# Designed miniproteins, single chains, continued (2), part 14

Each design is a single chain, and the fold is of that chain. pLDDT is the mean over its residues in the fold that is shown.

## One batch from the design tools (miniprotein)

Design m4476
Fold by ESMFold2-Fast:
Structure m4476 (fold): chain A 68 residues (1-68)
Amino acid sequence: MYAAVVDGSGEGERGAAAGAVAGQAAGGTSHMGPDRKTVIVEAPSREAAEAAARAAEAAGGHSQVLPL
């Protein structure tokens, strides 16, 4: 399984919104990271995680994909 990590450190609301939208599009789940400034989108495949990351980047955020 994979995750797309979306950084909204300055404004967690924007990061959370971008992560939630990306999670819905990828068919995964999203949740707030322990610092409440990042959104973690869990995805069943690397392709789904990459789609979530692209959605976050399109919103002007920064994201990365990593294996879980």
Scores: mean pLDDT 64

Design m4478
Fold by ESMFold2-Fast:
Structure m4478 (fold): chain A 59 residues (1-59)
Amino acid sequence: MEEEIKRLKEEAEQAMKNGDFEKASELYLRAAKLSAQAGNFTEAARYGKLYQDAKDKAA
């Protein structure tokens, strides 16, 4: 689970750098959900914020 969350974060960061904000938002949302399932609510909240930021840029 932690390795998958790390991979999602890295892919989301790459998508942000490429201007693919819709893809970045989807990847951050998945990272937030997995972090919450792992009981890491602090990380889930951080990824939720990154999801919202990416979604706002996609609009």
Scores: mean pLDDT 82

Design m4479
Fold by ESMFold2-Fast:
Structure m4479 (fold): chain A 70 residues (1-70)
Amino acid sequence: SSMDEREKQVLESFKSFLEDIKKEKNKKEALERLNYAIKIIKELKEQGKIDEKVANELIKEIEKLKKEIE
């Protein structure tokens, strides 16, 4: 269905976002953007706009990157 493709596009867009964050030289800005992304993903998950599994994978990738930047 078109929903499954949209969820995959959201995941791929977020992977691109994470790669851009890895290139960000301002550590504080990178961490703020990652924290904001987690809030948005959780909100989308609660609204049923993305699959729980997809949301959890995105959050896991963001948390991993946050630890690497710390």
Scores: mean pLDDT 77

Design m4480
Fold by ESMFold2-Fast:
Structure m4480 (fold): chain A 87 residues (1-87)
Amino acid sequence: ATREAHAEAVRSAIEDVLAAAGLSLDEAELERIARETAERLAATADPLEAARIFVEGVIEALRRARGDPAAREAAIAAVRAAYARSA
């Protein structure tokens, strides 16, 4: 299902960004954020809105992650910069 594909994509992106930044997130929080983001993605047909929802989901995960605050802020800035260039 499209919603399941969205959840997998969001989860994968969050896991990659967390690993790159040396941050960690509780599995239950990761599943919740991926699910809620996938539900919002499934509710929109606008590609620009979809990109915004995806970015906000990844940033929420980073904000809730454990680890170095400087690494967290750098990861959030990098995610924002990457998607700003894609829009």
Scores: mean pLDDT 81

Design m4481
Fold by ESMFold2-Fast:
Structure m4481 (fold): chain A 70 residues (1-70)
Amino acid sequence: SKEEVIELLREARRLLFSDPERTRELLEEALKLETDPVVRKNLETALEQLDRGELVSALAALHEALELLE
């Protein structure tokens, strides 16, 4: 559901700088539930930036995904 995706992304945002491995798992779970292509693109961008160690860029993409859902 939309509410489940929002909760996963809020937790991912909270953990991004302290636990990037858990953040990655939360983003992957959100991607499995999300069907909107614009939100999915932002989640994929967040994962790509996270994998590169670009945490600020990952946060920006995660923020965009959350704003589209809220």
Scores: mean pLDDT 87

Design m4482
Fold by ESMFold2-Fast:
Structure m4482 (fold): chain A 95 residues (1-95)
Amino acid sequence: SEEERKRRLLLEAETDVALAHIQGYVLEKYEPDVPEEVRAEIRALVDQADALVTELRKLYEEGAPLEEIERKYQELQAVIDRFNALVKEVLERLK
């Protein structure tokens, strides 16, 4: 159903953003050799993901149409994909 899909998208979004916060924290704490400009970009992407999941949560609570929730979810996934790509690049360069 549409309601089940909306709930699933919100659950996946909340999970992805929580994981990004954990990964960002661990990287900052244990990888001191990461340049400050890269750390700043990681923090900015986590902040963007947090803002987008907050918007997605609001859309869900207000009963927004599935299409609007899916659009916001896709915006969030683009930020998460960028975050994951940056983290992967950073870890490969720390060898």
Scores: mean pLDDT 88

Design m4483
Fold by ESMFold2-Fast:
Parts: structure tokens; C-alpha cells; sequence
Structure m4483 (fold): chain A 61 residues (1-61)
């Protein structure tokens, strides 16, 4: 199904962004980035994930 393919593509994109969040968390815990940089980048990733989740919800019918 075309709809299923699109949903799987969106899930793949969300999983990639979650991986970026985990890498960011690890860098922050290692002291490789500042708290300010961590919070800014985390918020950007959370906003991207939220947009993809809303897109996925629109495909559920």
C-alpha cells in the first residue's frame, strides 16, 4: 500500500531524529557541548519529530 510505504518512510525519519537526540544527550553527558547548545539543539530535534508525528497522524484514516 502507498499509504503504508509513506508511513514507514516517516517512521524511518523519526527514528533517525531520535538517534540524533541520543547522540546529543551522550555528547552533553560527556561535557563535549554546553547546556545552552544542548537545549537549543534538543528543542530543534523535538520540533522536527513533532511535525513528522503530525504528518503520520494525517495519513491514519
Amino acid sequence: SEKRKKILELIGEILRLIGEMLDLELKYKKGEISEEEYEKKLKELEEKIQKLLEEMKKLEG
Scores: mean pLDDT 84

Design m4484
Fold by ESMFold2-Fast:
Structure m4484 (fold): chain A 67 residues (1-67)
Amino acid sequence: MSAKELAIEHDLSLLAEKTGLSEEVREKLKELVLQGMSLRDAIELLLKEGVISEEQAKKILELIESS
């Protein structure tokens, strides 16, 4: 595992703890981000696909903006 992958996994783990994301959603986010998608775009895609709720997406985006 690369240092970049490890950092993304750590950040997504913390985000999941704060927002209640499932392991499946976390893995999908990791895959999209590693493919070059921004975390914001990945969240918006998962919201559009119905994988996460509007409330979960809002909480995640607010946390990203606070960082």
Scores: mean pLDDT 77

Design m4485
Fold by ESMFold2-Fast:
Structure m4485 (fold): chain A 71 residues (1-71)
Amino acid sequence: MDEVLAEVAGLVKKIVDAISAGDDETAERYLEELKRLVEKAVAEGRITPEQGRDILAAAERLYAAFKADAA
């Protein structure tokens, strides 16, 4: 579990860094990597489906908020 959360945190940081740099394509790529990581971790029983859903919802909310502020 803790290793999965560390990998999630690393990808979230990369998404934020890419958005801050104005690199939407790189940010979308890291968001897709995060989705794959979470789906695999749920499938392997390393995290619960609820934890996976919460992680993805938080990441998508963070991404949407940054995109909205770029008006």
Scores: mean pLDDT 78

Design m4486
Fold by ESMFold2-Fast:
Structure m4486 (fold): chain A 79 residues (1-79)
Amino acid sequence: APSPEEMAEKARAQAEEVAAMTAEELVAEVPELTLEQAAAIRALAVETGRRIAEALAAGDLEKAFELLRELQARIAALV
């Protein structure tokens, strides 16, 4: 099973990757998404990714995981 540190690194990396992409680039990566869905996912990733990065910088791994679970649930609700 992935360690808490590995999970935290993965959460930050995912948020940073999505935040760096445009909606068009996200659709190119995941063709099943519409541009509207991709834009919504990107906006959520930018906002939640910032909060995850802040929690990780503070050493609050529990909060970072909670924010990641919230992000995943909200993305699932959009698709």
Scores: mean pLDDT 72

Design m4487
Fold by ESMFold2-Fast:
Structure m4487 (fold): chain A 56 residues (1-56)
Amino acid sequence: VPTFEFRASGDPEERARDLVEMAREHPEFKEQIKAVLETLPDPEVRERALAEVDAL
């Protein structure tokens, strides 16, 4: 597909990165952050972010 009309202003990847960083700084929020990550529409981003949080 030659058309790339995906201008990310609130990209799931960006959100996942922010959530992982928050979990790293505050492990006490780990479960809440995992719950939020599970609501992300992109399954590959969701899976990677969840794995990163679990690895912390």
Scores: mean pLDDT 72

Design m4488
Fold by ESMFold2-Fast:
Structure m4488 (fold): chain A 71 residues (1-71)
Amino acid sequence: MKVKLKATYDAAAGTVTLEAYDENGKLIFKKTASASGGAVGRALRELYEELEKKGYEIDDEPVELHATPAP
């Protein structure tokens, strides 16, 4: 099964939220990690592990990068 990956950078909090959606648009994974200190890499590893556990494949689509407005 194919999945879409989305990464959202929250400038105010200094965090990145990783989301994975299935082919029906259902959220199957969500994790928020600090944008610094390698925490995003750890969160990506957990995301890939969860997707493989459920039998999903990562589609060859660009990760959508979004920034939230600062307060």
Scores: mean pLDDT 69

Design m4489
Fold by ESMFold2-Fast:
Structure m4489 (fold): chain A 89 residues (1-89)
Amino acid sequence: MAQLEQQIQELEQKAKAGEEAFERARKLLSDLPDSDLRALAMGGVEAARQRAAEDPANAELYTLLAEAGEGFQAGIQAQQLRDQLQALR
């Protein structure tokens, strides 16, 4: 397969993993509406990872938010690469 097509598939798998992490985070934060939880996940992957290390009691939540945020970014990158691949042809 072309290198770009391989990258797109890898990013799509990462995006799927992020959606699964988001579902798990929703179960931990049942009191927050889905839109607010999604905004938190998109807000800062690095900050979430640092907080997971600093706050072991909430480490699972912060790790899930970081994974969800990475997945959302990967989904956007996959779409951009698809658009680039089409433009090259």
Scores: mean pLDDT 73

Design m4491
Fold by ESMFold2-Fast:
Structure m4491 (fold): chain A 74 residues (1-74)
Amino acid sequence: MEKEKERLKAVYDTAAAILLTGLELEGRISPEEARRLFKEVQAEIDKLYEESETVEEFKKGAREAIDRALERAR
């Protein structure tokens, strides 16, 4: 369980970084906004990693955190 959540955390952190950097490179958000949004997503994912009891709860929460950050980047 823990190793799966650890791998998923790394994947979601990476996905958030790639998606937000992509928006920055497209000129849709500033570098400062990209860094701020990434820190917010990373903090939410870190909290979910510590607090979620199941892999499914973690997956759902992490996806929702990334989606909220992408909405803020619009």
Scores: mean pLDDT 81

Design m4492
Fold by ESMFold2-Fast:
Structure m4492 (fold): chain A 94 residues (1-94)
Amino acid sequence: KAKEELEKGVEAYAAGDYESAIEHTTKAVELAPNSEVGARALVLLAKALLEQGKYEEAIKAAEEAKKLAEKLGDEITKDNAEAVIKEAEKKLKE
């Protein structure tokens, strides 16, 4: 279920449907909050929030993803979360 919601979120994000991406990634996190799927869903949630101009919310989601990825030893997801944080912080300075 959590992986299926993450996959739907990925498809929605790729289509530019950020509202649907947020819905599906939020469900994936709720279904598997302390998992690799949950960490990846938090990164995608942060990216969708960033695309909507919700920079503070994007940073919060990405920080949660980073902490979870560090706990799981998932360096790729951690690096992706850090990239979202940096982009959102840059947008807040503009």
Scores: mean pLDDT 87

Design m4494
Fold by ESMFold2-Fast:
Parts: C-alpha cells; structure tokens; sequence
Structure m4494 (fold): chain A 96 residues (1-96)
C-alpha cells in the first residue's frame, strides 16, 4: 500500500540521516553529503505518497547540505538532527 511504502521510505530516510550525522561528527563531509542526499530523495518520495509531515524534514536536510557546503559542520549537524526529529514524527503519525 502507499502508506506502507511511505513508512519504508521514512525508515530509510531516518537511517540515512543517522549515518549523515555520524559522518559529519567525524569530519567526513563527502559521506555526510551522500547520506543527506539519499535522505532527501527518500523524503521527497514519501511526501509524494502523502506523508505531508515529511516536508519540514526535507527543508532541514536542504539546510544541512547548504551548511556542509559552506564548511559549517556544527550547523549542519544541528539541521540534520532537526530533520531526523521531523522524519521520526512523520513516521509516528503515519503509523498512528
């Protein structure tokens, strides 16, 4: 079902956000950017399937990518953590 597919995509986005945060903490900017881009793709697909609560998570992923490109690792981690919180909330609402 669309709901089950959206839940799977949100779970994958959450995994990628967790990996991005850990990579950023280690100063691995390339790996962090790769995982943020993967999270963005999965969040966009979930949003297309009606997971509207994924929208704020997607916005924060964009802010995290922009911060990393500017070399602001601390700010990127902050935005990625906010994206993770919203992605988890989106998944919880979808399962309610």
Amino acid sequence: SAREEAARLLEEAIRHLEEAIEAAKKGDVETALKHLREASEHLERALRLGAREAAPALDYVGQAIAALKKGDIEKAIEYAKKALEHARRALERLRA
Scores: mean pLDDT 90

Design m4495
Fold by ESMFold2-Fast:
Structure m4495 (fold): chain A 90 residues (1-90)
Amino acid sequence: SPRAEIVAAAGRMADAIEANDMEAFFAEAERLVDLVKSVLSPEQQAQLDALYAQFMEKAAEAQKLPPEERKSRLLALLEQFLGQVQALLD
């Protein structure tokens, strides 16, 4: 199901953060956003695009941190973004 695929993509994003694999992180983020868009209305897709842009900006700022602080901040940002995605789906 799309929701199961979204959960799987989110898990792979968390794994990429733990591995410090930012290429995999961004690839899975794009996959997650595309999966979510497939079940949303055009208005909700515009809201998701705005949320994703904010998430990417904060993730870029987090990359300036030392490695352990960066990992912790990126995981917290991922949790916040997933909460926003869940609210948009429900």
Scores: mean pLDDT 86

Design m4496
Fold by ESMFold2-Fast:
Structure m4496 (fold): chain A 70 residues (1-70)
Amino acid sequence: MSKEELADKAGLALHIGLAEGRPEEGRRRALSYLTRATSEEVARRAVEEAMEHLRQGDGRAAAEVLLKAL
């Protein structure tokens, strides 16, 4: 799986988690993708930054943060 595919899957997991009121499930799924290409510490920071962008309605910024972490 490419870095772009991992970032896309992580971003989608976060978006779905927030939309369904299950942010912890979204975090868990996003981390399972990101930790295939980066450390758990970097992945957790990227997830929290991306979630903040998603809460502000900025899906593009969220996607860029996730990809840059990989």
Scores: mean pLDDT 87

Design m4497
Fold by ESMFold2-Fast:
Structure m4497 (fold): chain A 83 residues (1-83)
Amino acid sequence: TLTEEQQQNEALARFMYLAAVNDLAAYIAAHPDATTAEKQAKAAERMETVEQSLKVLNIPQTPEIAKLKAQAKARMQAVIAAA
């Protein structure tokens, strides 16, 4: 059972991870000559930015947020593979 605070934290984390995936897709579209290594480095950078933001906002790493992180990582790998 989630509290309203936990639901809000999950919604914010979901938005941030979605934004990170979209930012990676936009980077790849803007840099079609980027190497796989550069695309992977950008993926790592975007994920680290989300994790730092969650820490600054004092949002705890819950199993639900960990699932959102795993889904974002999978989507980023799919975007890199498609490009």
Scores: mean pLDDT 85

Design m4498
Fold by ESMFold2-Fast:
Structure m4498 (fold): chain A 66 residues (1-66)
Amino acid sequence: SLEELAEKLAERAGISVETARNILQGAITLLKSGFSEEEVVQYLVRNSGLSEELAREVVEEAKKLL
C-alpha cells in the first residue's frame, strides 16, 4: 500500500511519513503523465533532496501502484 511504502521511505530517508507520502504521490502522478522513469528520478533528486539510489527505489515502488 502507499502508506506502507511511505513509512519505509520515511525511515530510510530520515523524513516525515507525510513528506514521503507526498513524494510517492508526486512520482505516481509524473509517471501517469508520461514522464520517463529517468526523468522522474532526476526530478526527485533535484526537488525532494533524495539520493539517486532512493529516488530510483521510489520510482520502482510507484510503478507497482500504477
Scores: mean pLDDT 85

Design m4499
Fold by ESMFold2-Fast:
Structure m4499 (fold): chain A 76 residues (1-76)
Amino acid sequence: MEAELAAAEEKLRAWVEEGKLSEKEAEALLLAEKARLALEAGDVETAVEYAAEALRLAGYSEEEIEEGKEAVREAG
């Protein structure tokens, strides 16, 4: 988990430096990866929190964020 997150952070940082992503986009993608790893670990509540923050950073509405949170809870 931590090694996978470190690899994701390194890749996203490289893409930001290359101009492929903004820092905000990279942060949203990293939060989405944290949510996925938390869900795989069985930590549904932590996955919901990371997913909600990722969606908010990506510019989704509060209604869409609540829908996303429910989807993550159902997946766990």
Scores: mean pLDDT 77

Design m4500
Fold by ESMFold2-Fast:
Structure m4500 (fold): chain A 113 residues (1-113)
Amino acid sequence: SQLRLPSREELQQEAINLLRGLAEELERRGLQAAAEHVRLAADYLENGLTPENRRKAAEHLLAAAAEAERAGDQKSADILRGMALGLLQDQDAIDKDMSGVARLYGLSFSLLA
């Protein structure tokens, strides 16, 4: 097998970069409260992948999802919820309640355990 799996450090940096890019996009769309919560989630993950930091990041991603949903952005809300469920290691909720791109982000963020 010539397949190299990404390192935990590579996955952490990819997740942080993804969240920072998403925050900039949300801010450009006028979703400033959602963008602030996504930036705080990225800051917690940047400080280390401890269970506490993953939980705090997930709490902020759920708050961002609620703000996106309130603004009518259901797609961003679903993706943010998927990411949060991944950080919380809630595989049952990812499998039962998530689909499409949101499920892929949930599975991706579950690798940060």
Scores: mean pLDDT 85

Design m4501
Fold by ESMFold2-Fast:
Structure m4501 (fold): chain A 75 residues (1-75)
Amino acid sequence: LSDVAKLVRQAADAAKQGNTDEAKKLLNQAADKAKSLGYDSLADTINSIAKLTDTDPDLAASQAKVIADHLERKA
């Protein structure tokens, strides 16, 4: 989970900076990592945020931050 949290945090920061391509890449990596660890629902949530980077990067950044904050408390 700590690795997933780190990737989602980096994605949130990238999205906030307007680097949507990097944010999407990091979110896809976080989702793949979550899925490999058996957290399928978390992976689906992260993939939904990755899709948002193309349409609403500010919302994507906000949602990624919420997920990162939640995961960092559990890690």
Scores: mean pLDDT 82

Design m4502
Fold by ESMFold2-Fast:
Structure m4502 (fold): chain A 91 residues (1-91)
Amino acid sequence: MSKSEIARLFTAAQLLAVGYLLEAEFNGDEETAEKAREVLKLIQEAQKAYENGDYETAIEKLKEAADLSREAGLTPVAEAIEQLRDAVEKA
């Protein structure tokens, strides 16, 4: 998988997380909104680590983001993050 394809997967995961964040905020679900913000932060930290060649840190941050997404009930976000993590591990 190319770096360009991995960059697209990072973008897709972030857009999904933002979508769920906005839905939670619209519904007044402060707990889910807070967790979605932390998931987004972890994905962004993972992307920065990946761009710096620190794949080990990127993978750790993506694992944390996926686990938090599952706890928040954000199953599509967790699945997108797991696909992204698999892609980084194979790079």
Scores: mean pLDDT 87

Design m4503
Fold by ESMFold2-Fast:
Structure m4503 (fold): chain A 54 residues (1-54)
Amino acid sequence: SREELRRRVLKAAGEIAEKSDRPLTGDEIVEKVAEELGISRETARELLREHFGV
């Protein structure tokens, strides 16, 4: 479901940011999440934007 996918995207984004040795840009997080979950960058960006309201 979209809700389950959103939770997976948020969890992956948090884990990716925590593992980074530097702050990541939003685009870098989107790319890494999309690659890890096997989804499009557009889908990852939309789900992250919906959660953060930006």
Scores: mean pLDDT 78

Design m4504
Fold by ESMFold2-Fast:
Structure m4504 (fold): chain A 81 residues (1-81)
Amino acid sequence: MEKLREAIRKVRENPGDVEAIIELFKAIAEETDPWDVLAGYIALAVELSLLDPETRQKVLASPEYEAAVKRANEAADRFSA
């Protein structure tokens, strides 16, 4: 989906930009295709690894992150069966 692809692009072009990372969380939570959700989650994991510990903790505490993780787990469950 175009929204998720655009969010992934923005995060890759702006590593460590919290606003871009939050938009990626939102795009992952709204995505319906499990393959695209997993691709978004992989991009998310890479970007989180580039953040300083304090910024990473704030981002991981966000409700947007919780929604994105829930969607990624739902997608992963479809591949585990």
Scores: mean pLDDT 76

Design m4505
Fold by ESMFold2-Fast:
Structure m4505 (fold): chain A 56 residues (1-56)
Amino acid sequence: SMIEKNIKDVEETIAEVKKRIADAKAQGKPQSVIDNLETVRKKLEEKLAELKKKYE
């Protein structure tokens, strides 16, 4: 279904953002860059939780 595809797409995007956070930390990027990525991850995880709660 379209909802299952949306859930999968969001999960894949979260995994990608988590990798970018890990890479940024490993490279010693400024905390502001890491904080911005963490904010994006948090918003995506909140969206995923709402999608799962509403449709599962």
Scores: mean pLDDT 84

Design m4506
Fold by ESMFold2-Fast:
Structure m4506 (fold): chain A 79 residues (1-79)
Amino acid sequence: MDEFRARADAALAAMEDSVRTYGRDQGLDDKQIEEAVEAARRTAEPGLREAARAGDEEALKQAVNRGVNAGIDKVDELK
C-alpha cells in the first residue's frame, strides 16, 4: 500500500511538473500556471485516491492522463 501511495504521489508531482513546464513554455505568468496545476490536481486526485486504494496501476495511469489533459486545457484557456 505505502509503495503504491509513493508511486501515486510521484505521478501527481510529475503531472504537476509537466503542466507547469507547458504553461511556462506558453508564456503564462506564475499565477496562471498555478491555476492550470490546480485544474490538473482537481481532475486527477479522485482517480489517484481510488487507484491507490485498489492498487490499480492502470487506473493510476488513467487518472494522471486525465489530470494532464485538464491542465493543458486550462493553459489553453488562460494563454
Scores: mean pLDDT 82

Design m4507
Fold by ESMFold2-Fast:
Structure m4507 (fold): chain A 73 residues (1-73)
Amino acid sequence: SMEQELAKRYADKLAENVKKILESQGLPELAEQAYKDIKSTVEAKVRAGDSAENIINSAVKIAQDALKKAAEL
């Protein structure tokens, strides 16, 4: 659906932004892992027919968890 397409585009931008933030902090391995986790989770949820809200919330949670881990280093 159009809602799922918009949610995917939002999550893709979130993945890219989190990657850039973590790379700028000198954490390239965490950046790559977070990017891959967001992208793979979003792709799986889109294929499963999950709601736009569920797609966005899942991407946001992965992003938040990665940023928290970075802050603890």
Scores: mean pLDDT 88

Design m4508
Fold by ESMFold2-Fast:
Structure m4508 (fold): chain A 106 residues (1-106)
Amino acid sequence: MAEEVAKKILEKVKDFPKGKAAHTVAGDERERKLAEEISKYVDENATIILARLDPAAAFGLVAYRDPEDGRVVNIKATALDEKASPWAREAAAGIDDFEVEVAPEP
């Protein structure tokens, strides 16, 4: 499933050049908007998706909510390149209220 999610994210972000997204000042805003739009599209039930495209690696964060509580209980990082794996693992480890949860804007 994680691989399927990453594939869908990459398909949606085809319009965003990989190298351009790496430039913080402009890239950060585009990545932020993209993540927000993706999260709204899929997070109503239990999945929140954040996408990042780096020039060297592409990966997505998938946050799963507890069906009973609705809180984020698991974060799955799908890295298409090993370079992003260490960061994704660290970001997902030991975080309850991770900022990856952008959808729950009250």
Scores: mean pLDDT 39

Design m4509
Fold by ESMFold2-Fast:
Structure m4509 (fold): chain A 78 residues (1-78)
Amino acid sequence: SVEEALAAAGATISPDDVVELAEKAAKEKDKSKSAALASAALLLASLLSEEQQKETAERLLKSKDPLVREVGEIIAKS
């Protein structure tokens, strides 16, 4: 899988990485950069296990930021 290939290359994708990107997207002033960060968060979430995706969605849905919660809702519906 792509996740296994990334792990073999010394890169590990975790729920924390997805949460960090979603929070950066919400704080980004540039709309194009914000959209790119949100898209990156969703892409990385798709590489997580189903259990990690549920954990990530629950963490994002607890955010006070509407954009962070929206990313969480998209992941939860996947």
Scores: mean pLDDT 80

Design m4510
Fold by ESMFold2-Fast:
Structure m4510 (fold): chain A 93 residues (1-93)
Amino acid sequence: LSEEEWREVFAALVHMAAALAKRITKDPEKAKLIDEFADYAVELIRKTKDVEKAQEIARLAIEGIFRIANADSVEEAKKLLEETKKKMEELVK
């Protein structure tokens, strides 16, 4: 696979994780946060030229998605989302 093809594989894995996480949570607000976060992560993966960094962004995104799904409250889910976004943004420097 080319580096571009690997980035699309990582993007697909993030979308699959989001779909599974939305099935686990019955909270529509958490489902919305999961979709917004997955879309953000996929865009970041596609813009990241370094395939190793793109893979790490995908790993953090998948972990973050399931943490959001399992959060005790919407407020906790939002905090986890922002913390994970900050970690992903630091990787692309």
Scores: mean pLDDT 86

Design m4511
Fold by ESMFold2-Fast:
Structure m4511 (fold): chain A 103 residues (1-103)
Amino acid sequence: MVTLTQPPSVTASPGETVTLPWTASSSVGTNIAWFKQRPGEAPELVIRNGQSVPGFERFSASGSGTNYTLTITSVQPEDEAVYYALSLSSPASRGPGTLLTVV
């Protein structure tokens, strides 16, 4: 099983570009996903197989080897949420999540 490590929190200001990193215990290639989860809501898919889903064009994923990032451009207050990194390689693995705070 691949172990994913994420920082517990990252802070950004409205209009900034913010980067949320994660590290895998081994290379996962492009088989990655990111979910946005707000309290009381279902997780929302943001990135699938390294590509942003429709409606999340401000979001992008990049990385190689064991180091990967989610980048959000023009951060908005509604981007405040917990972001979970997932490796979709078998067996699938989920990171502990990073809380993005917008101040």
Scores: mean pLDDT 77

